# Designed miniproteins, single chains, continued (4), part 58

Each design is a single chain, and the fold is of that chain. pLDDT is the mean over its residues in the fold that is shown.

## One batch from the design tools (miniprotein)

Design m14126
Fold by ESMFold2-Fast:
Structure m14126 (fold): chain A 91 residues (1-91)
Amino acid sequence: MEEAERKLKEAEELLEEAERLLEEARRLLEEEGDREKARELAERAKELAERALELAKEALELSEDKEEILRAIGLILRAIGLLFEAELILE
């Protein structure tokens, strides 16, 4: 239980950082900005989202409580969404 909660919290923190990096990358692109910097931020966001996805999956395997299971599933879906968003910026 405590191990699953720690993994969920770490995954949440990584996803929050990834989301912020992608927001910054989008702003840089929209402002005719630094495409190189936007790509760099998107690459970092992708790495964070991939790590968060693995942590959320591990937490799901450890979770016996319905609320922890739902939280893990939510984080998995959020991570997948951020990964697709990062890939769109990188193309």
Scores: mean pLDDT 84

Design m14127
Fold by ESMFold2-Fast:
Structure m14127 (fold): chain A 74 residues (1-74)
Amino acid sequence: SAALDEAFRTAMLGSAEDAAALLEDPDPRVRRIAYDALRLAIGVPEYEAALRRLAEESPDPVARALARELLAQA
């Protein structure tokens, strides 16, 4: 679907903030694409900063949990 194609493009080619924001997407398939892409970017400072911001500031408790899980792997 166009939404999944855009999610993949954003996760792989977009900014760290845009990729992290996909963890808040209501579509669990989009969240999975984002999680897998962000896992490959662990250790890159701008991605860790975006994930820390999401973990602290996101209104979505699931997105916060996913961000903390990714940060624990860093």
Scores: mean pLDDT 84

Design m14128
Fold by ESMFold2-Fast:
Structure m14128 (fold): chain A 85 residues (1-85)
Amino acid sequence: SFEEKLAELLRLADQLAEARRAGDEAAVEEYRAQMRELLLSLSEEEQQQALETLVAHALSRGDGETAAEIARIYLDVLKEKRAAA
């Protein structure tokens, strides 16, 4: 369900933030790839809702860097979908 995927995206965003703090570039890329794959499995409306939720969550934690990274992943997803259409 969308709720299950959104919960997984929130978990991955937290793991990505932790990996970045640890300087683990390989883990950051792995979590980014997993988030991208999940987002690509969502409809455009669900992708927008997920982006808004993930960004709001990061900002509520004071983590503007993670919010920016989430937005970047979302833009890559939009480019991918446009190229496939």
Scores: mean pLDDT 82

Design m14129
Fold by ESMFold2-Fast:
Structure m14129 (fold): chain A 74 residues (1-74)
Amino acid sequence: MVQEKVDELVAKAKEALEKGDAEAAIKYLEEAAELAKEAVEEYVKEENLPLSPEEVRERLEKHTEALKEAIRKA
């Protein structure tokens, strides 16, 4: 299940942050974001939501970039 894989990657990112490995944390968040993009694009298509897959992808990218910046500044 994509949600379960995303949760696993986020948990690994958190563990890397606790160990002070910001680069590993960013890598895991990036992998989680890619999986989330695919799952959300497929969900929007299946449910005929009034959101384009591109709009969903753009919002996920902005959130991922904000998290990466927060990690770098911390």
Scores: mean pLDDT 67

Design m14130
Fold by ESMFold2-Fast:
Structure m14130 (fold): chain A 86 residues (1-86)
Amino acid sequence: MDYEAIIEYSKEELEKDPNSVGAYVRLGYAYLKMGKLEEAKEYFEKALELSPDSPGALYVLGMVYEAMGEKEKAEEYFKKAEELEK
């Protein structure tokens, strides 16, 4: 997958709509796949700030914490995402 293309497209979306939750989630995911964990975390945290009840944003933030070795924190986010999908 071309993560650089996703980053550019998502940044263009943010120029048109600075509150696009989807754009922040895509940016975070692209950075996560590139191993840029702190940048990924920042973008997912922004997505959650704009949409606190987003199961997708909670789930991917859990993936970031798992990649960082923060297993207990990751499990908290995964459980919160699961509860919101009921």
Scores: mean pLDDT 79

Design m14131
Fold by ESMFold2-Fast:
Structure m14131 (fold): chain A 88 residues (1-88)
Amino acid sequence: MLTEEEIKEIEELFKKYDKDGDGVLDKEELRELFADPEVRSKYPELSFGSGATDEEIDEWISKYDKDGDGVIDFEEFIDMITDLKKKS
């Protein structure tokens, strides 16, 4: 289970890649996030070897996109990170 401090750090990460400031991450922004060496170092659970593929990003969006809009909002992003941490 994520602590309030971990949630705040994830929120800061989310805002860093939310270039449009619309409160969601699209497929390109998620790709950049998963490709960031600092992100992979801090959250090794987000590591897909050399980086996330198109298929892996589409699968993440499909799994956590509750609104069906093809983007990940902050609550969906928290769910994704929480699930990844449970697997490690």
Scores: mean pLDDT 70

Design m14132
Fold by ESMFold2-Fast:
Structure m14132 (fold): chain A 68 residues (1-68)
Amino acid sequence: SAAEKLREILAELSKDPRVTAELVGDDTLVITVHGSVEELVGLALRLIGDYPELEVSVKGDTITVKAK
């Protein structure tokens, strides 16, 4: 399910000190990237490629991942 995939992403990102990630409800993951625009864009593109069933959007330093 989308919720299971969001929890898997959260678990992996929790190992990286350059990002903070938070589940909002059970359908939305909010990721704040501490670093360069290149690091932000790189992570967003990786998520789009790895999870095509999820909606990935970027605003400022924040990546939002949610069920379609």
Scores: mean pLDDT 82

Design m14133
Fold by ESMFold2-Fast:
Structure m14133 (fold): chain A 62 residues (1-62)
Amino acid sequence: LSPLERFIQIGELVNQGKYEEALELGKEALEEDPNDAAVRRALEDLAYKNPEYREEVEKILE
């Protein structure tokens, strides 16, 4: 998937309530490009709306 396609897919997974799959895609994208601002923002938004995933998002973003 291109970076744009990954960003869209993360949003779709979040909308479907598939948060763990969204986190895995985000982690994969950031392993290729740690400074992908769109992906980082999508993960931050996921953690903001779902505080139970905050710790996992912080681990991915650090």
Scores: mean pLDDT 78

Design m14135
Fold by ESMFold2-Fast:
Structure m14135 (fold): chain A 87 residues (1-87)
Amino acid sequence: SMLDEIVEEVRKAVEQLGKELGLSEELTKKIIEVATNTVRENPEASVAELRERLREGLSKIEGLSEEQIEAFVTAVSAAVQEVRERA
């Protein structure tokens, strides 16, 4: 389904950004969990709504700066938008 494709692309985007930022595997896995759960729970949400929900969820993770949260919000929302734009 499109939702399963979105979830997989979100997971890949978070794993890539986590490596680029030098985050631990444990922290990256927590970010993947929050991001994929947010997308699964809000499959019809607009990009703007999704960004806000992601920011809220990611802000609850210990060890993430506001700059890192915004980077993950941007990467995840871009991945979602790219899948939605594929016909």
Scores: mean pLDDT 86

Design m14136
Fold by ESMFold2-Fast:
Structure m14136 (fold): chain A 66 residues (1-66)
Amino acid sequence: MRVEAMIRLAKLLYNAGKLTKEEYEKAIQLAREDPEAFLRYLAEKLGVPEEAVRRAVDSIIALEES
């Protein structure tokens, strides 16, 4: 499920030290309430294009649904 993959991505980034606890909690909230805002939020915090975040989510979905 896309929301679960988004939550997993946020958790991986938090565990890698790329997100603060507050940024992680905000990302989880956005994944549940506004998935497009989740993609923009992570893109801004990581300094990457939104497309890179979308691709990462899609890769997690493909891995878990394979």
Scores: mean pLDDT 82

Design m14137
Fold by ESMFold2-Fast:
Structure m14137 (fold): chain A 64 residues (1-64)
Amino acid sequence: SAATERVIKYELEKYLGATEEEFNELLEMARAGASEEELAEYLQEKYGADPETARGIARGILAL
């Protein structure tokens, strides 16, 4: 839903400093078939996210 998308964008900005454009990149990766593990690893590598935060955000993106 639009409300869920807004929350995920907010969490990405708050916890990782990610932009809306970077959120769209993550959504494109998910649409291309990226797994939760692949998205979580990407978030850890690019943003220095801790493993639990990365997994939580990855699950949220995949649930959209």
Scores: mean pLDDT 81

Design m14138
Fold by ESMFold2-Fast:
Structure m14138 (fold): chain A 80 residues (1-80)
Amino acid sequence: SEEERRRAIALFVVTAYEVAADLLLEKYPDNEEIQKLAEEIHRLADEVRAKIESGAPLEEINRLVDEIARKLQEAEKLAR
């Protein structure tokens, strides 16, 4: 279904954001702010996966994905 496709996309996007956060951690291992943001991204990603598994509303899943994106953008700004 279309909703199943949207949930699959959310899972893919969240996984990509976690990989990006981990790459920033590898490049800046001593940056405590990047470390905290990466830890928060992983926690929110786990929440997204749990909500997808439980069949939570797509709007709730999208809100969390947007929050992850914002935290990744913050980490990327600190890396400059």
Scores: mean pLDDT 88

Design m14139
Fold by ESMFold2-Fast:
Structure m14139 (fold): chain A 57 residues (1-57)
Amino acid sequence: DDKKIIDKLIEELKEKYKASEESIEYFREEAEKLLKQGKVLNSAEEFIKAILEEDKK
């Protein structure tokens, strides 16, 4: 269930990275897009890496 994966990532982002509520909406949308692309998001660290890889292109 994609929702459970996203909720877990958001919880980790709040705990480890102190993400604001405004940033949480952004991260939810990015996680949904990455999951639709078939990417596997096992942790907040992998999720952040995926976002940074797009930026490094």
Scores: mean pLDDT 75

Design m14140
Fold by ESMFold2-Fast:
Structure m14140 (fold): chain A 62 residues (1-62)
Amino acid sequence: LVEKAREALKKGDFKTAEELARQAIKEGNRVEAYRILAEIAFYRFDGEKALKLSLEAVRLEQ
């Protein structure tokens, strides 16, 4: 799921990338999924959301 979400993001398919990242969170790959969501938010020019998601990924690593 995480790998497929990254591929969708590379293709500019932010909707598919976001859906796959949310599914990865439910399956327990939270850290990587939140990083992908932050990257998507960054590309959509939403720096506030990108920052929040990046901080959540860091928190989950600890």
Scores: mean pLDDT 75

Design m14141
Fold by ESMFold2-Fast:
Structure m14141 (fold): chain A 117 residues (1-117)
Amino acid sequence: SLEARLDAELEAARALVDGAIEHFRAAGDEELAREAEEIRELLDRALAETDPERRARLLLEAIEKMLELARRTRDPGLRRMLAERVITLARLLKELRPELAERADRLEEEARAILAA
């Protein structure tokens, strides 16, 4: 189901963000570590949220912050993984909430630009 796919992809995004937090802490980048922690909190809240409208808002915020983290990281592997995750989640957001399609499409386009650079 779409809901089961979303839950699986949110769990995958959470695992990636946990890895990003540890990576930034090991590098001494406390600012990016805090930004990654904010994303983790948004993903955890989205996983627990039962109201579809609030869940979509939390997911949208998490995707936007993940895209910014992808732009700011100097690690090319982490940048790729974050950008790919943004694409996957933006597509799911659009399927769940067609009224957010324009914003989701913009996030997907920006993530693809990161991958092409």
Scores: mean pLDDT 89

Design m14142
Fold by ESMFold2-Fast:
Structure m14142 (fold): chain A 68 residues (1-68)
Amino acid sequence: AAAARQAAIDAIKKGFGYLHQGKLDEAVEWFRKAGELLGQPEYAEEMAEAARAGDIDRVNEVLNRLFA
């Protein structure tokens, strides 16, 4: 559980790194990986959609719900 959470956090950090670089496809893949690591495919798809739109605020909203 803790190890999966840490791996998901690392994936999220990489996703934001790519998102800030405008590399939206790479950001999408890292956010999908984070959702898979947490066993939350619906949140993975919602984060992927927000990342593809370049909407950092929306990605943060989904993450807040995922870790709530």
Scores: mean pLDDT 78

Design m14143
Fold by ESMFold2-Fast:
Structure m14143 (fold): chain A 62 residues (1-62)
Amino acid sequence: SKEEEIEELIEQGKKALAAGDYKKATYLFSQAAKLMRELGVPIEEIKKRITEAVKEGLREAA
């Protein structure tokens, strides 16, 4: 499903952040955000979810 694809993209983005691959993380989070917009998720909810995912990925890198 598209929901599963979004979850996979977010998880891969977190792993990329933990590995220090910021270009890959940005690409993956952008793709997840695009799919969430296509599903009609409000922009503020997308921003919140991506922001929390970035925080989680960076915490695993620290």
Scores: mean pLDDT 84

Design m14144
Fold by ESMFold2-Fast:
Structure m14144 (fold): chain A 73 residues (1-73)
Amino acid sequence: PSDDEIAEGVALIEYAVDKVAIRNAPPEQRKELLEESIERLKTLAEKFKDKYPRAAEVMEKAIEELQKELESL
């Protein structure tokens, strides 16, 4: 696989792990974890968008999903 394909796979796995962690967190911690995950993903997507565009796309979609969860709290 290309480096971009590997990075895409890693991004998908990391997002899945984050979702499980947020889901299993106490309700009072979920907002903070969502905010932290969104901030981290925004930083990484910006840094990787040119070299790993497929990974950046996964991160941007993750940001959209997490932002919707945050808005529903």
Scores: mean pLDDT 81

Design m14146
Fold by ESMFold2-Fast:
Structure m14146 (fold): chain A 92 residues (1-92)
Amino acid sequence: SMEELKKAEELLNELLQKLQEKAKQILEAVKKKDYDKALELIEEMEKLIEEKTKELLEIISDEELREQIKEGKAALLKDLERLKEEIKKLKE
């Protein structure tokens, strides 16, 4: 429905804005060599993705869109896991 799509778009825009803000904070923490803070911020980003993806799946009834959201979530979480491994290497 149009109302369903509008709510999904609002949640997606909120998620993207918060992810961009967290990404900037992670970069600043890495520049300061505060790797523990960078790892903490990545965990916050992972929780945000989990929470907002769950909210999107509660609104979206279309099966194809639901699968695309699940795939997008899996890809983002995999990229964040790779980033955590790289930051851990910098800490050594």
Scores: mean pLDDT 86

Design m14147
Fold by ESMFold2-Fast:
Structure m14147 (fold): chain A 73 residues (1-73)
Amino acid sequence: GDAARGAAAGAALAAAGDAAGASTEFHQMYKSARRGEGNEEAARLAREGARAAAQGDTVKAKDLASQAYRAGA
């Protein structure tokens, strides 16, 4: 789904050290997750990933993106 695609893009950017790019993709994933009923967990993980990426914690952002990908699938 859209949330899974956003999580994958966010994880790739976080792994590359692009915290700003990762944050943008996690925000898009959060919006996509909110469009589907029952995607509260994916939306929560996306918000936490965006926060971690914004703080420069790319390792945590990547882990949260992986969790959001599984939750939003």
Scores: mean pLDDT 70

Design m14149
Fold by ESMFold2-Fast:
Structure m14149 (fold): chain A 65 residues (1-65)
Amino acid sequence: MAAEERENQERVGNYLIENYKNALSAEEIAEAVGLPGPAAAERALTALMASDSPLAKELREKLGL
């Protein structure tokens, strides 16, 4: 569901904003935000970065992307 995908994107994005100085694996991100596995975390991050949302912009600024 699109709403669930958006919530997953927000969880992944917020976690990365708070922990951007750490070398985080997709598995660590998935465990931290309660996703079923690293593939789910990677998909959420990819979708977030493609979305042009305010959260995606903030994450790019924090990561220097």
Scores: mean pLDDT 74

Design m14150
Fold by ESMFold2-Fast:
Structure m14150 (fold): chain A 109 residues (1-109)
Amino acid sequence: SLVDELLARFEAALEQALTLDAASRARAVLDMAVAVLRWAYLAKLSLEEMEELAKRVLEALRAAGVDPSVIEAVEALFRVALESHRAGLSEDELQARLDAVLAAHMAAA
């Protein structure tokens, strides 16, 4: 399934990110989460498929022992993406909302 393909891409990127220093790792995880969400949105995944992808990505992050603050930021990115999907927003509007989540998280770090 496309969910399985996107998850596999995320897990491969996560393995690479885990070899980096803490700040670079956080940025790599967040950048990949945004990339996966944009690919899912472009591919027009259903709400159920996006919710499954969110659950599995968050489970992979927790299993890998990623910093809780980074996991919270990824949860916020998926929440915004699901809300944008329900509202029928454009890809540009989704990107603006994802950028706002990233900016807020980076300012708090």
Scores: mean pLDDT 85

Design m14151
Fold by ESMFold2-Fast:
Structure m14151 (fold): chain A 68 residues (1-68)
Amino acid sequence: SHMAERAYKSGEEAYEEALKDPSKLNEAYDTLLRGATINRQLGGASKEAQERADELGEKAKELAEKEK
């Protein structure tokens, strides 16, 4: 899905920005979780979407640890 691909790219960009600027950690966390949810909901019929959801979820966990 084009929407799932866009959500994935937005998550990746937000993650990279947060690594450079800690003030963006919260926004990136929300963006990653949203992207993971969108891709997860499509995962039943799409292995690629499932893999994107897993990746975005792991990145969100990493940012949660950095925020603390």
Scores: mean pLDDT 78

Design m14152
Fold by ESMFold2-Fast:
Structure m14152 (fold): chain A 113 residues (1-113)
Amino acid sequence: MGDAEDARRAGEEAAEEGKKAYEAGKGKGGARGMMAAGAGATAAAVGAALARRGAPGEAAASAAYVGGRAAAEGARYAAEDPEGGEEAGKAALGAGELAKAAAEAAAANAAAG
């Protein structure tokens, strides 16, 4: 459940969806959508922290997978609501890149263990 390959794929999807959300929301103000993108960013940050602290590779991969999926879903919501778009899109872009980095770190830890 949430092996290193699943985590890497989720992180890549989160990065892609974050870029789409950023482009869709660019130039639009508002704070709507920020909570969904923020939840994804928080989950991705937890995954990254776990990986950096030398958590067992499987646990780090599972956290990165959950973070990546949350970031991707938050990004899709941000892309669909242009009113919250610029701030939500930036948060989703950041969350997606963080999720991708966490997944790569988790995969490296799993391969080393």
Scores: mean pLDDT 64

Design m14153
Fold by ESMFold2-Fast:
Structure m14153 (fold): chain A 57 residues (1-57)
Amino acid sequence: VGDEIARKWAEISGLPVEEVAHSDPEAARAGTERFRALASEEQIEEARKYTEELMKK
């Protein structure tokens, strides 16, 4: 699950997976802000669904 989310965010933002897939909350927040700046409304909604699945874990 986490791998899928990180890969999708990296693809959308154009950043390496390592820059997006962080266990540190501060680094994860920075990645989320980058993603929102680069993603369309549709992509943001899709990412939100995947993030909810990750947060359940």
Scores: mean pLDDT 62

Design m14154
Fold by ESMFold2-Fast:
Structure m14154 (fold): chain A 78 residues (1-78)
Amino acid sequence: SLKEKAEELIKKAEEAKKKGDYKTAALLYGRAGSLYFQAGDLEKAIEAYEKAVELAEKAGDEGLKNASLLQLQHVKKA
């Protein structure tokens, strides 16, 4: 299911975070947010995108941060 795939991505993101790979962690949280949004789980999509923003900031990746912020705004408006 979409939720199971999202949960697997979050597990991989947390492992990347433990290794200090904040960029990979941010990308994986962003993908999880997209899957939760597709599944209609707006609350979990928001949580995942908020984590993607936080991790992208830690990675110093302004483009990834801005992309995640845009997705977060879109989901909050839904």
Scores: mean pLDDT 88

Design m14155
Fold by ESMFold2-Fast:
Structure m14155 (fold): chain A 61 residues (1-61)
Amino acid sequence: MEELREQADRYEQAADAAKKLGDYDTSIELYEKAVELYSQVDPEHAERVEKKLNEIKKEKE
């Protein structure tokens, strides 16, 4: 069952949307959830999402 991958994709999409709206707190939380899920099913994708997460954290600072 691909539920874990689908959940990770959903969190990443929601995080991308929150980032576009300037809601960095929500975006960070959603990207962190996506990274956790992707790390279990697609570590390369998790690394890409973690890069997005780190970029937003730097922008918020």
Scores: mean pLDDT 81

Design m14156
Fold by ESMFold2-Fast:
Structure m14156 (fold): chain A 82 residues (1-82)
Amino acid sequence: AVQVTGVDPKSGKPGDGVRLTGSGFTTNSKVYFGDVEAKNVSYVDSTTLAAQVPEEAKLGENGVTVTVDGVTSNSVPFTVTE
């Protein structure tokens, strides 16, 4: 099963890089900030992804999720700033 244990940093603006930690990640992992898919995702290993905050992400509190082959993880909080 895909799970997310953390996001670092916990806040950022569109275009900023974040690191996701968890389990069950693959090269087919998609990252979402709320309902907005991050287009710039790098697979590091099965426990680590690098992603950029998407430009269309809503300002304020978002849940970050990872989807692998149609299976969506738990959500972790992330704050999108200007």
Scores: mean pLDDT 85

Design m14157
Fold by ESMFold2-Fast:
Parts: sequence; structure tokens; C-alpha cells
Structure m14157 (fold): chain A 74 residues (1-74)
Amino acid sequence: MEEAEQLVRKAREYIEKAKKALEDGNIPEAVKALQEAFKYLRQLPRDHPERPELAREVLELGEKIAKKNIEKQK
């Protein structure tokens, strides 16, 4: 239980870092922070109540980063 709470907190912290980096136009930093958020989100149980909201925020943020990072960077 405490372990899952730590993962949620870490995921939220990295989501916030990625948002700030994106707002600053620092795309490499935003990508790095988003990858860290994914790392912690992946470790959460599938049935964790906070997981759907965190997954939604990560997905939306990833879409914004990808759009700014140029389509051809794929």
C-alpha cells in the first residue's frame, strides 16, 4: 500500500516537471520527465484507483510533446 502511494506521488511529480518543461519550450527535458512518469505509472497495479487519471494525464501530455517535437521525430 505505501509502495503504491510512493509510485503515485513520483508519477505526479514527474508529470508536473514535464508540464513545466513543455511550457518553457524545453522539449528534451519534457520527454525525459514524461519517460520517468511512465516508469512509475507502469509499476502501479492495474486496479489502482489513481491509475486511470494518471494514465490520462500522461497520454495528453505525451500528445502535446509529440506535436511540438515535430511529427517526423518518430
Scores: mean pLDDT 77

Design m14158
Fold by ESMFold2-Fast:
Structure m14158 (fold): chain A 76 residues (1-76)
Amino acid sequence: SKVEEAKELIEKGREYAKQGKYEEALRYFKQAAESGDPLLASIAYNEMAKIYQKLGKYEEAEEFLDKSVKALLEAG
């Protein structure tokens, strides 16, 4: 299912992030966010925001936190 595929993409993104491979992690989280499930999109955007914070890109981090909140509200 699309939900199962999005969950696997999030897990892969998290593994790349743990390795410090942030470009790869961001690509996987972006794909998960595009899978159409609002809860999984919220999780993916939040994970992207954490990476941008670690990179010192605070404006991009805020943008993705806003996307995460919006996706969560669309889910409820």
Scores: mean pLDDT 88

Design m14159
Fold by ESMFold2-Fast:
Structure m14159 (fold): chain A 69 residues (1-69)
Amino acid sequence: MSKEELLQELGKKIVEAVEAGDFEKAKEYVDKLLEAGLITEEQREELIEAVEAKDLDKIEKILVEGLLR
């Protein structure tokens, strides 16, 4: 799987988990992005904050910036 494909799949799973109210699962997918080297530790913290705030627009923006590096 390419980095772009993995980021898109995990990003979708993060959004789906947040919409379902499963914040533990959403955080697990964020950690998988960090483990794969697709986001920085700073971006991980920003994503966790956005997940807890249920800010889907912020999550999408951070994931797009991660894709652009």
Scores: mean pLDDT 80

Design m14160
Fold by ESMFold2-Fast:
Structure m14160 (fold): chain A 61 residues (1-61)
Amino acid sequence: DLEKIGEEAEKLGEQYAERGDYETAARLYEEAAEYYAKVEGYEEKAKEAKKKAEEAKKKAE
């Protein structure tokens, strides 16, 4: 299921962010948002994942 792939990408992104690898975390959060956006009812999750990606990008700089 696409929602499960999105959840796994988000979890992996959180793991990389915890290790300080914000560039990889941002990319994984973007992938999670992309998968969530394809699933009806996951619009808020897609929005939240995009926000996490944006914040990770700021920390990578």
Scores: mean pLDDT 83

Design m14161
Fold by ESMFold2-Fast:
Structure m14161 (fold): chain A 56 residues (1-56)
Amino acid sequence: AIGASSEGIKKLQEKLHELGFYSGPIDGVFDEEVAAAVRALGLPEDGVYDEEEKKA
């Protein structure tokens, strides 16, 4: 959800920035810009990013 923060979100922001989908701050906070970048990348809307589960 927007406003959530975690190390996983920070890593997501870094990856989106490298791919050119996100140019905002890498602060670990899931905001509207991160949400838009995730949608532009084509990731699932329901799960967005669940950092611990996705490491497997």
Scores: mean pLDDT 66

Design m14162
Fold by ESMFold2-Fast:
Structure m14162 (fold): chain A 68 residues (1-68)
Amino acid sequence: ATPSWLEVLERGLAKLREMVAAGYDPATVRELAQALIDLAERLIAKSTNPEDQARFERLRAEARGLAA
């Protein structure tokens, strides 16, 4: 089955955390974090479900933290 966008974001964020822990280049980490932020922002704008919006906003905030 096609993965849900929530699942895609959660898996992407988990991978990004692994990359940070492994000592990946900060510029590469920041670039990938920005891609996740951009995706989350599009999903927030398109969502009509408040619970899904809150989940996407939380994942966006976590990605922003990793990009800092």
Scores: mean pLDDT 82

